# Designed miniproteins, single chains, continued (2): the designs that were tried, part 108

Each design is a single chain, and the fold is of that chain. pLDDT is the mean over its residues in the fold that is shown.

## One batch from the design tools (miniprotein)

Design m7750
Fold by ESMFold2-Fast:
Structure m7750 (fold): chain A 73 residues (1-73)
Amino acid sequence: MDVVRAALLRAVEDNRDLLSDEDVAAIEALLKQGRVDEAAARLLEALSRVDPQLAEGVRRFLEIVAESAGVRL
């Protein structure tokens, strides 16, 4: 879980200029609740509205991290 959570937080930080403050706050709240799959979905939805190619790249990265950590997204 910590590895996927860290990857999500890093993706939010790296793309903060593309995300609204409301989307960032919602993602952080979901992560604090342990709702990692919902946090990932919210991040990817927000990014896909701005840059669909970036969103796809982030999705693939998170899937690889989740698979390596043995967690389900």
Scores: mean pLDDT 80

Design m7751
Fold by ESMFold2-Fast:
Structure m7751 (fold): chain A 86 residues (1-86)
Amino acid sequence: DAAARLEAIAEERREEFERVDADGDMDAAADLWLELLEEFGAPPELIAQFRRALERLKAGEVTQEDRAVGQAVMRTLEEGVPATPA
């Protein structure tokens, strides 16, 4: 049922992502990604790293570490959220 819940949350956010993508608003897209990660229960450390990576990206600066964070975020969303106590 975790998979069904993740699918439902992703579907609910799909319209917001499509709208933001159409507008080309990167700041709004970043906010949506952070909200999605929090909704999915991603580890706070990963959320913090992703937030820092987004700030560097906005400054026109991206490192290999920032790309690794992006891949970890995508993997978390695709494979599901680790079981963490609330």
Scores: mean pLDDT 66

Design m7752
Fold by ESMFold2-Fast:
Structure m7752 (fold): chain A 100 residues (1-100)
Amino acid sequence: SAADEFALLRGLIVAEEEHVIKELEKLNAPQEVIDKERELLERLRAARTAEELLAVLEEAIGHYKEAAKLYEDNPELKAHFERAIKGYEAARALLRELLA
């Protein structure tokens, strides 16, 4: 069902974001970067509908594009943000299919 597919997709996105935060902590990422990821995690957890989850993903993609520019001279952080953009764009595409 669409509800079961939504719950599974949301769960996978939340688990991926939890993993991302742990990897950023291992890289000794700036606290502001970690805090923003934790804010994103809470918003992902709070999403109750596919439309709410889509809005969070679109906002996150925009934020990561700006972060990749801000940290362009930090190759590990830049690569992390570029990877996050691709992952969230893929999740957004799957979520749009669920809404269709």
Scores: mean pLDDT 85

Design m7753
Fold by ESMFold2-Fast:
Structure m7753 (fold): chain A 80 residues (1-80)
Amino acid sequence: MGSDSSFVRTVEGIARSGAEDGLPVEEIVRQVEEVASDSSGTVEAVEIGASRMYEILVRAGHDERRAREGARRVVERAKK
């Protein structure tokens, strides 16, 4: 239970910090993909993290379509 919650919190932190720093969606997505690749987290935890990243980026005023594409890429990378 702890590892999945820690992964989601790490993704939320990356998304919020990246949005505050004005980083483009692709850079934020890349950082999240790196964390997902290094984690032993479940696919479910990665899907939750990707959804949280999408929500945070859209709320911060980033392009909704790019944020959605980024979330899908994170999930795809975690599967293979």
Scores: mean pLDDT 77

Design m7754
Fold by ESMFold2-Fast:
Structure m7754 (fold): chain A 74 residues (1-74)
Amino acid sequence: SEAEKLLEEALKEIKEALDKKFGKDNPEAQKLYETAKKAFEELLKKMEEEKASKDEIRSALETFRGIVLQEIEK
């Protein structure tokens, strides 16, 4: 689905940001990635259960992606 594609793209950017900051084999980076992935999956599931529109899902995923990327860039 389009929502799944947006989730995949967001997780790819987060992984790339973590790899750039911490390195690929950093255990803290791996923990942060898994935490972000779980949070994104739960957010998408909740929005689908609440029958959110494609625009609402896109907006929520983009907002959450931005927050996670800002936390990584600290």
Scores: mean pLDDT 80

Design m7755
Fold by ESMFold2-Fast:
Structure m7755 (fold): chain A 86 residues (1-86)
Amino acid sequence: GRVVIEVTAPDGRVGRGVVPADADGREIGEAVARAAREAGLEVDAELLEAVAEASLAQGSDALGAARRAAEVAAAQTGGRVEVRGL
């Protein structure tokens, strides 16, 4: 399976990140940061990695960890996020 992360900026630009369902916190954080940057938004990739790692340590799967990191990115940037499993 895969996890797809989509970030939509307030101006309507969209960025996408994709990770495998067994991704670690670094891979998840980098994918969320890439999606945000493609949408033209500035995010702290190290913070997003730390959020994803903390979520995984608390028993989340990669989908749950990606959702948590994406929510943090959205809260800081005013963007919208959608995270789905394939």
Scores: mean pLDDT 87

Design m7756
Fold by ESMFold2-Fast:
Structure m7756 (fold): chain A 61 residues (1-61)
Amino acid sequence: KVHLGVKVPKEKLDEAVKTLEAYGAEVVVLSDDLIGALVDKEKVEEAKKALEALGAEVTEL
């Protein structure tokens, strides 16, 4: 599993959380625009792609 930091526009926070949950991620909302997530390594690239489509910045921690 890989730990991801995800920064999203505030209006897209709910969409980003649902997207991560759809990939089976363990999600923690840290602020209005910041999410921590734990994702299976094989799903990381798919999740990053989907989140970037929402305007998110994704960092592997």
Scores: mean pLDDT 80

Design m7757
Fold by ESMFold2-Fast:
Structure m7757 (fold): chain A 77 residues (1-77)
Amino acid sequence: LDEEEVARRARELAERLLEEARRLAAAGEAEMLPETERQALAVAALEAVEEAARERGLELSREELLELARRIAERLE
């Protein structure tokens, strides 16, 4: 996996998730908590890693997926 490409995808996804969270908060359906940004980054990083692995036909263990997702999330901070 190309970590730079995965980080780019994760950042784009995190931005979309945060925009959706902001929209829901404005509608009174959710609250923007300090944890919301951190959760969005974590979810986006894991999803980007899983999608990139799938596209390339890579069989990664759960531990490898989580470790790579953690590294990508740290890179986005």
Scores: mean pLDDT 76

Design m7758
Fold by ESMFold2-Fast:
Structure m7758 (fold): chain A 70 residues (1-70)
Amino acid sequence: MTREQAVAALRAALANGSAGGARSVLGELVKYSTDEEAREAAARALAEIDRDPTDAAAVKALQGALREVE
């Protein structure tokens, strides 16, 4: 997955606003992104959602990951 594909996936997950959708997209970034920064951002965002598994925390985590990869 390229950085551009990662940005598009993060934006789509952010528009949906669900913790489940966020975890799915972030998990794919950790597994399939060729960009080290995108993988690290996604791993941190997943840890935040695991610590606070609410939609609000998921939106915040997605925004953080998007800022690091856009």
Scores: mean pLDDT 80

Design m7759
Fold by ESMFold2-Fast:
Structure m7759 (fold): chain A 86 residues (1-86)
Amino acid sequence: EIPNLSPEEREKIFAAFRSVGLDLEELRLDPAQALALQRALAALGYDVGEIDGVADVGFRLALTELLKSHGLDEPMARYVAANLVV
């Protein structure tokens, strides 16, 4: 679980993941979900680097942009992107 999220921010994050075909039960990504997210972001035109499920800089930047497109502000989107991959 990611601390310090409002219910409105949580809903925006779940909506962002649903937009790329990921229906998450909770705000964490296992390695298979992280890999699926990298593929989805790459298909949308983001530069995610290697599609290996690893939370590198490119993956985090692409995820931050996806979250911002769904109404999260930049600091919260960056915070979420840093803490979602387990």
Scores: mean pLDDT 76

Design m7760
Fold by ESMFold2-Fast:
Structure m7760 (fold): chain A 62 residues (1-62)
Amino acid sequence: SAAARARIREITARGLAAVAARDVAALEEQQRELVRMYLTEDPELTAEGGRRLGRAAREAGL
């Protein structure tokens, strides 16, 4: 749904903000939310969000 896509994008954006702030606890919370959304909502958009967060975290050394 459009609402689910918007939620996944919001979770991804908050995760990227956590990476920029180097807030590991906040990043882990957003990653858990993406996993829940993957199972119930939009697997493709959720997977893209996960890849973006993973890349950002690796580049930040988290």
Scores: mean pLDDT 79

Design m7761
Fold by ESMFold2-Fast:
Parts: sequence; structure tokens; C-alpha cells
Structure m7761 (fold): chain A 80 residues (1-80)
Amino acid sequence: MKEAVEKFRKAVELILKGEPEEKVEEEIEEAAKEIHKVREEAAPKAEEVKALTPELKALAAAGKEEEALELLLKAVEEIA
């Protein structure tokens, strides 16, 4: 679980650095794989977290990095 959260934090950092959306989605997918190892049923919900990428970018661009992180953490909690 904690390792998955750290992967999601890395995804937020990639957004803040202006990295391509593909790299952000790869980190989200890696986090989903870690959740899948713990809770097999959680893996299908990883696509919902990936769907948040545009919203996360919008929040980061608006200088709301804390809100972007909280959105990811809440989504991870829903999956877990």
C-alpha cells in the first residue's frame, strides 16, 4: 500500500515537472500493479485513477499541488 502511494506521489511530481502524460500514466499503472498484488479486485479501478490525470494536471497548473496529491490519495484509498 505505502509503495503504491509513493508511486502516485511520483506521478504528481512528473506532472509538476511538465513530463509527458504517458510517463504520468506509467507511474499510475505501476502503483496499480502494487495495489493488485495486495488486492486483486482493486486492479480494475486503476483505470479510474488514470482518468484523473487531466484533473491532476489542471490542479498542478493552477498551483494546487496539495489538492492534486489529496485527490490521488483519496482515489488510492477508494481502490484499496
Scores: mean pLDDT 66

Design m7762
Fold by ESMFold2-Fast:
Structure m7762 (fold): chain A 80 residues (1-80)
Amino acid sequence: SLDEIVAEARRRLEEGVPWAEVFLDVAARAEAAGLSPEEVLELLIRVLDLLLEHLRRTGAPEEGIAAVEETRAHYRELLA
C-alpha cells in the first residue's frame, strides 16, 4: 500500500540512507505499482514532508532544507 511505501521511506531515512536514493526508490515503486502521475506526485510530497521533519530534527544545514522545500513547492504547483 502507499502507507507501506511511506513507512519504508521513513525507516530508510532514519537509518541514514541518502535522501536522493530514498526519493528515487519511492518514485520507481509508485510507478511500478501503477499509480497515476498525480498519485505519484502526492506520494513524493508525503516523502518530502518526512524528509523535512528528519532534516530539521537532525540539525541539517539550512541550504539543504531550503532545496527540499523548493522541490516540495514545485511538486505542489504541478498538482494545482
Scores: mean pLDDT 81

Design m7763
Fold by ESMFold2-Fast:
Structure m7763 (fold): chain A 60 residues (1-60)
Amino acid sequence: MEKAKELERLAKEIQAHRDDRETVLEYAKRIKEIDPERALDVLVYAGLTREEAERILKEA
């Protein structure tokens, strides 16, 4: 599968579970593994603030 489709799928999962920090962290780890350069932008697209996305990625 193309990376873009997988990233979109993971972003939708984060959107559905924004209030579940553990789930967001697990999906963020996978996004970071697939495309570390775009990971921050993907999390922001999923509905996190840039500040929240940066915190999540540091923990991932």
Scores: mean pLDDT 79

Design m7764
Fold by ESMFold2-Fast:
Structure m7764 (fold): chain A 101 residues (1-101)
Amino acid sequence: MDELIEEAAKRLAERIQKIDPSVDKEALTKAIVEEKSLVINPRDVLKKLGVSDEKIDEIMKKITEEAEKRRQELVERGDLAGLAIMDFDRKTTEEIGLEVS
């Protein structure tokens, strides 16, 4: 269970770091792991790390846009397995977005 949470945290932190390299990936990963949950609110975690609300909004928007572009690419290719994997990742992001909206 801890290893699964750690991998999910690393994956989310990597996505955020690619969008905004000023965010500390290791600190973000640790903060997510400390929550001990696979359903996380990155807005709350980023606020805890001292990231501004404006920057958090930009990060969340870019994560959503990147996920939608990737989904469209998978649909165009007919990659049903890849689409299912992406739906899992997107659901995590959407559940987080619903908590902050």
Scores: mean pLDDT 65

Design m7765
Fold by ESMFold2-Fast:
Structure m7765 (fold): chain A 80 residues (1-80)
Amino acid sequence: SAEDDALVAEFRARMEEIFKEILEKNKDKSPEEILTEFLRRVAGLVQEVLARTSDPAVRERILAEAVKFVKEAMEKLGKL
């Protein structure tokens, strides 16, 4: 549904905003410290967004997107 697609898109956009914010605020921190803060923030966002839907297919999409983005963030931080 349009609502489900919007929720998944919002989740992705919010993860991207969190990652950018953490990188900008933590320019003096190690990649490990940046990753730790990012994982903490993403875990909270996942809990918040999953509470907004009971649809198992949408929940699966949210979790898959979280795993994908965390992997991409880890790969990007490995270059810093």
Scores: mean pLDDT 85

Design m7766
Fold by ESMFold2-Fast:
Formats: sequence, C-alpha cells, structure tokens
Structure m7766 (fold): chain A 85 residues (1-85)
Amino acid sequence: EKAIEHFKKAVDELRKAAQLKNDLDGIRKEFEEAAKHAVEAAKILGVDPKEMLEWLREQGLALTKDNPEAAKIIEEAVDEELKKV
C-alpha cells in the first residue's frame, strides 16, 4: 500500500544517491528526498519517524563507506529531517 510505496521510493533514492559519488549536490538532493519519503512511510505505518530515519542513516552510511564526503552529506540530511519530527 501507500506506506510501502513511500518506503520503496526512499530506498531507490538512497541507492541513486550512493551511485552519485562525484556529484555531492546530487547526493544531497536524492538523500533529502529519501529521508522525506521515509518519514511519510513511518507516519502511514504508525512507526516512530526517528527510528525510520536512523535506519535510513545506517543504510546510507553502509553504501558510502568508501566516500567520507558522501557519508557527511547523509548525516547532515538525516539530522535536518530529525529536527522536523
């Protein structure tokens, strides 16, 4: 249903962000969208949005383990979404 669709979009955007290793602005944009979709999925499922965002952070860091600059962008994007929930 709608929650699963938002979650799938978050995962797809996370994968796209990880592949944009040389485009830091692109990584930021895709990961901000991923975080936003993760929050929407959490709201629909009745899950704590903070828990969903922390899970997304862990997945993003695992995908960018060889790119410290991309990892920093992932941390910053999740932190900004956490301030909103």
Scores: mean pLDDT 74

Design m7767
Fold by ESMFold2-Fast:
Structure m7767 (fold): chain A 106 residues (1-106)
Amino acid sequence: SKEEAINFLKAEITLLGGGSLDDFLKHLDKLPDEVQQEYFRILTLFYTDPEEAVRRLAELLERLGVPDPEEVAQTILDAWKARLEGDEETLKKSLAKLKEVLESLE
């Protein structure tokens, strides 16, 4: 749904943008338990099978009603990789794109 898509994007933008864990969890807790569980499985897959992580994230985003789910999923994985590698410029670009998607839904 639109509300679930908005809450997911707010959670992810908060987490990637260096927001508090409490603020991240406030947005994530508004999503169904099954969505939260799948999100944490995808985070685990990012380190072991990033191609499967992107496929599952795209499927999750489609179910939540996020537009261009495959492109948004890739943007999120690129952001996670950038954060791990200390690539601040790629992280900023990914965050800007996620914020544009969020604004298109609000």
Scores: mean pLDDT 84

Design m7768
Fold by ESMFold2-Fast:
Structure m7768 (fold): chain A 65 residues (1-65)
Amino acid sequence: TDTKAALENGAKAAEAGDATAGGAGAHDMSRQGLISEEQARRAIAAAHAGDAKGAAEVLREAAKE
C-alpha cells in the first residue's frame, strides 16, 4: 500500500469539509499501521469536533514522515 497516497487522499477529503471522512480515514490508516495511534487520535478528535482543517493537517504531517 502507498502510505503517502492514502494519507493524502484522507487529507483531501477532510479539506473538502468532510471532517467525518477524514476521521474514518485516520482510523483505517492506524489499523493498517500507516500512522501512529497518536496521529490517528488527533485526526479523529478534530473530525468529531467538526474541525476538517485540523484533521487534514494531522494527515498531511503523517504523509511527510
Scores: mean pLDDT 71

Design m7769
Fold by ESMFold2-Fast:
Structure m7769 (fold): chain A 104 residues (1-104)
Amino acid sequence: SMEKRRERAREALTRIGVDQELIDKLIELGVFFLFSADGKISLLVVPSDKVREAGELLGLSEEEIERIIKLGSPPLFGDDFVASSELTLAILKKTGVDPASVLS
């Protein structure tokens, strides 16, 4: 369900050390995570119309945001969502968490 997806996203953001204000903003934008079978984070997923807002919240440059938008959505999501390794790494860099400790 969407409610369970939102709760799991909030839990994952809390676990990696994202501050509560940023968590609230990201959840409001509709971001969520894809998880591997072991429960590790695979990818951060953002609604396609919210990529710029999410990228700005994560401290990405305008050039980096435009590059992510140009690459578009992975085939699995069509036009509705963008799942991006660059967005996933940006949130981990902001928290100082080692990607190897949380990514599948």
Scores: mean pLDDT 76

Design m7770
Fold by ESMFold2-Fast:
Structure m7770 (fold): chain A 75 residues (1-75)
Amino acid sequence: SMRDKLIKMVEEMAEEAMKLIEKEFPEDEELRKLVEETKEKLIAAIKANKPLSELQKIWQEGAKELAERMEKLKE
C-alpha cells in the first residue's frame, strides 16, 4: 500500500541519517535521539492518516533541529 511504502521510505531515510551520524558524530547521543524521534513522529502521523502538509512540517522541523545541532558540533 502507499502507507507501507511511505513508512519504509521514512525508515530507510532514518537508517541513512544514522549511518552518517555514526561516521561524523559517533559520540553524540542527541543527534541519534533527534533522528529516532523524527522517524517515530512521521510513522505515527502516517499511521494516523495525517495530511501530507503535516508530514512535511514534521520533517522540516526535524531536519532543522538536526542541521542546527550539526552546525553547533562543527565548532
Scores: mean pLDDT 84

Design m7771
Fold by ESMFold2-Fast:
Structure m7771 (fold): chain A 64 residues (1-64)
Amino acid sequence: SMEKLRELMRLSVEEVSVAVDITVTKRLLSKASGEEKKKLEAELKELEKKLDEISERIEKLVES
């Protein structure tokens, strides 16, 4: 359906956006130290959790 396709496209765009943010955060983390490093490590964990959630939603949508 068009609704299913639109939702899949929306989730796919969000997945790419989060994956880019993870890549940027990892790059920043490789150059960071002290408190900045701890903040970036926490941010990376949140982004990875969000990516997993989006991936699961896409899988469920495709299987439906």
Scores: mean pLDDT 88

Design m7772
Fold by ESMFold2-Fast:
Structure m7772 (fold): chain A 68 residues (1-68)
Amino acid sequence: GRRELARRVLEEIRRRHPERFKKIEDLIKQGLADEALQMVRELAAELGITLDFAEALAVLLLLKEELS
């Protein structure tokens, strides 16, 4: 499902791009959700995963839950 896909993408970004993952966390903490969403989509594409808007949003929301 979408949440399971979001979890896999989040795990792969954290593993392969830890510096960019930290930047996504910082963007979320600053309230820059649109920029964080765009970076998630770009990093997923670099990993060979094409995310639609809803799938990318699910990744962002999952990360926000972890940071709260």
Scores: mean pLDDT 82

Design m7773
Fold by ESMFold2-Fast:
Structure m7773 (fold): chain A 80 residues (1-80)
Amino acid sequence: MQQVQQLLQQMQQLQQQYDKQAETYRRAAKLAKEAAEKGTPVLGKGMLQSAEHWEEEAQRIEDQRQQQVQQLLQQAQSLL
């Protein structure tokens, strides 16, 4: 019982941590896209690539969160 509660707390903490990281990258991507629209063609291409990269990082963080949550849930189920 105590180990299950600890795993649930870890899962909640990881979700909050990953959500903040993903939000930071998505915000950076949005700013980069806005800068690309207002900048020079050369800078615009670079900013769009940066936005794409940060969107990929946000997705990677979401995928990592799902993997960690699934492992913690599997551990919790093995304790029941």
Scores: mean pLDDT 78

Design m7774
Fold by ESMFold2-Fast:
Structure m7774 (fold): chain A 72 residues (1-72)
Amino acid sequence: TGAVIAKVLGREGDELIAEAADLATGATGVFRLVPADGGDLSSIKVGDSVSAVTVGVEGDTLYVGKARKSSA
């Protein structure tokens, strides 16, 4: 598990497409964010910044829990 900060580029149903940085590894890129147990992406919109805990990774897909809109 790790922390991620992401800028939302798009939405596909309950999933987000975002430019994300993994704060543990320093890896950056465009990922699909999928809600996992305890994660809810329904209130997040295109253009928002999101902070989340990554609970799983499959290629370009991040399974995220405790996701929330990041306020400046």
Scores: mean pLDDT 74

Design m7775
Fold by ESMFold2-Fast:
Structure m7775 (fold): chain A 96 residues (1-96)
Amino acid sequence: SLIDRVVEAAGRTDDDPVAALLVSLVLLSEGIGRNVARRGLVLAAETLGIDPEVAENVTDPESRKYIVEKVREKVGEEAAKALEEEIDRVVEKEKE
């Protein structure tokens, strides 16, 4: 299924962990398979060298800041900005 493919992609993302992170956040914002999307976040975070517990709490302000700063350091400013915008979208969805 789409969910299984996203989890597998996140687990295979040494080459593009930011894309896996963004895909997982999109699934969370759409309310599709929250548990599977969170597992995708954890796998992507591990490849980026981020604490998985921090990745699971991506909607927490301190965790969000830490993740965004790690992406900025490892990948760059544009990737960090895209991730920040997607996290903000997930936060708005969780208020519903």
Scores: mean pLDDT 64

Design m7776
Fold by ESMFold2-Fast:
Structure m7776 (fold): chain A 71 residues (1-71)
Amino acid sequence: PPSREQLEIEVEVSLLVAAGTVAKKAGDLEEAIEYYRRAIAEAEKAPDNPLLAALRERLEEEVARLEEELR
């Protein structure tokens, strides 16, 4: 079972991803990138969590895509 700390990380990551998605849909790409990068950093605190590992890969791809759109 996950520790309290792991659950707190999962909740924080979820909130940051939600904020980033809202910013992206509003066209605030710089803000979306910032939230997604914060979500990646938070998820890295639980490196052995396979759901967070998969999410980090998706967020890294999304950040790269959004950075390309800002060029």
Scores: mean pLDDT 84

Design m7777
Fold by ESMFold2-Fast:
Structure m7777 (fold): chain A 55 residues (1-55)
Amino acid sequence: MLSVEERVARLAALMQANRASREVQEAWFAWELSHVPEEDREAFRAAAEAALAAL
C-alpha cells in the first residue's frame, strides 16, 4: 500500500504530465481518495488540493 505522501506525489505527477481537464483531474483525485484509509483522508485531501491549486 502506498503512503499518503506517495499517492499525492503520484497524483500531482499524473496531472502535470497529462494536462488533463478539470473533470479528469477530479476523477483521478476521487480514485486516489477512495484508496486512502479513512484516518488519512483529511491529510490526503489537503495535500492534493494544494497540488491541484499549483496547476
Scores: mean pLDDT 74

Design m7778
Fold by ESMFold2-Fast:
Structure m7778 (fold): chain A 87 residues (1-87)
Amino acid sequence: MEEEEFKEDLEEALKKAKEILERKKKGEKLSLYDVTVLVNTALLLRRLGLEIPKELEPYLELGERLEAIAAARDAEAYRRLVAELEK
């Protein structure tokens, strides 16, 4: 049941990603929203253990970097709080 729901969500995400990639191939500048859709689609494919299309590999890398930045931001905030308490 869950796998079938994920399949429908994946098909919709892939369809939208293909439309955005087609616009990019025509030389159109992608919006932040378009990039977010491509990143989320690549991360979804990775989470499901599916093959990442070559065209989505840069967006997977961007998504992984964004996840690392978010984690680093939390670690930096934590370090700042500890330093303030140790004064």
Scores: mean pLDDT 73

Design m7779
Fold by ESMFold2-Fast:
Structure m7779 (fold): chain A 68 residues (1-68)
Amino acid sequence: MSDTVNQASRLSLSDDPETRRLAGRIGRLSRSDDPRVRRLADQAVRYLLQGDIDRARRLVDEAERLDR
């Protein structure tokens, strides 16, 4: 199983609503059939773990555009 899914699940329990929302989006994207989307989700979770919410959001937005 993807390490990203486990990390996103932990972040979804955050007391910060923006972190929690991004973690939920990352969790969905990490299960995508497109390997490009999954790589962006992996990068986004790393930035979110570092507290870089703005970079995590940009990567999530890009991954969601590709997943459509």
Scores: mean pLDDT 79

Design m7780
Fold by ESMFold2-Fast:
Structure m7780 (fold): chain A 70 residues (1-70)
Amino acid sequence: PIEPPDEDDPVEAAKKLIEQLKKTKNQELLDIIKTIVERLEELIKEGKELQPEAKEVLKLLKEFLEEVEK
């Protein structure tokens, strides 16, 4: 699954997704995003290398969760 047809930055794609999630206010989607962030952080803890783009996406998702967490 390594065939990106678009030239858009994954960071931009993540921003658009976050904006859409904020509009829907879907609690289930928030929980899924939290799980993804936790999983990515676990991979880093295990010494796995993340691509620079994946690190930026992780940062955006963490910022989003921090903004909406209660």
Scores: mean pLDDT 67

Design m7781
Fold by ESMFold2-Fast:
Structure m7781 (fold): chain A 67 residues (1-67)
Amino acid sequence: SELERRIAELRDRYAKEALKLYIDGVIKSQGKSEEEKEKIFNEMLKKINQLADEYRAEVERLRAEAA
């Protein structure tokens, strides 16, 4: 269905964005102290959680439009 296709496209887009944040976090952490690494990964997790919230909100919006 059109709804299923749009949700799949959203999932793919958000998954790619989350992966980019993870890779950037790993690169940024290279050569850093343990304390700095922890701060970098905590900021990465906050951004990934925000993306997850946005994904859920968009899925709910699409489902409401289809109902």
Scores: mean pLDDT 85

Design m7782
Fold by ESMFold2-Fast:
Structure m7782 (fold): chain A 95 residues (1-95)
Amino acid sequence: MRRVGDAAAIVMRNRSDPRVRRSMDLISQMVDALEQGDQQSRQRYFDDFLRQVRDISRTDPRIARDLLIVASRRADNAGDQQTSDRLRGQARRIS
């Protein structure tokens, strides 16, 4: 998946969905924890995010995939390439 801008636009268009808003909040909290060096909070928010994405993927796999792409880009920008690669890998597995 190459178009992060397209993924961000789809996520923003769906921000009225409470699940999408919660997922976006979790991405922001995960990145903030990562930037603060709080590994425990980072892991908790990451796990909560993956749970939300799993729930979304049952009804809206495209939105779930795009949330993973957005999260991957934000993790990469925050310096966590391992989390970024893992999230991108999960996005590729969503049909």
Scores: mean pLDDT 81

Design m7783
Fold by ESMFold2-Fast:
Structure m7783 (fold): chain A 91 residues (1-91)
Amino acid sequence: SLEEAARLFEEAAKRIEELAKTASPDDQKNLRTAASNLRKAAEYARKGDVDKALEYAEQAARHVLSVKDEELRNEGLRLIRPAIEALLAAK
């Protein structure tokens, strides 16, 4: 459901912000921008705009892929993936 996708995007954003606290300054900027985009994905999922939600989720994933620390990058992607899967299942 879109409500489940939105909830998962919000949970991913919260957890990625926690990861950002231990990150380098450059990685922190990328993780915080990813979290912001995930909140936008949740907002558009709640509005029923699946295409906009997906665009913001893809922006978040791109920022996580720019994280230099491999463990933080992999963790961020693991957090985002279930939210994207839930969004696509609701489409």
Scores: mean pLDDT 89

Design m7784
Fold by ESMFold2-Fast:
Structure m7784 (fold): chain A 97 residues (1-97)
Amino acid sequence: MREEIEKAIKEAEEAVLNLDKEKLKEALKKLTELSKSHPNLVDIAIAQLAFKLAFKIPEEKQKEALDMLREVAEEIGGAAELFYQSFEAAVALRKLL
């Protein structure tokens, strides 16, 4: 359970850093499935990843990452919607610092 969430989170992190939309969709579908049994753990993990990535990703890639996350959220919903919203909020917070 926890190992499955951690693995899917790592796959999502790598997909965002590489701007790989298809791998991101696969990772977020796994997280959406895991959220049916473990919603609080998945939500916390997604929020933590979104904030980590917002501060780690180069500024020149932020727009492409946001656009990709929005498209994935529109296509599959679930965990992808939370990830997009959390990432957008974290990017906005980074600009205030």
Scores: mean pLDDT 85

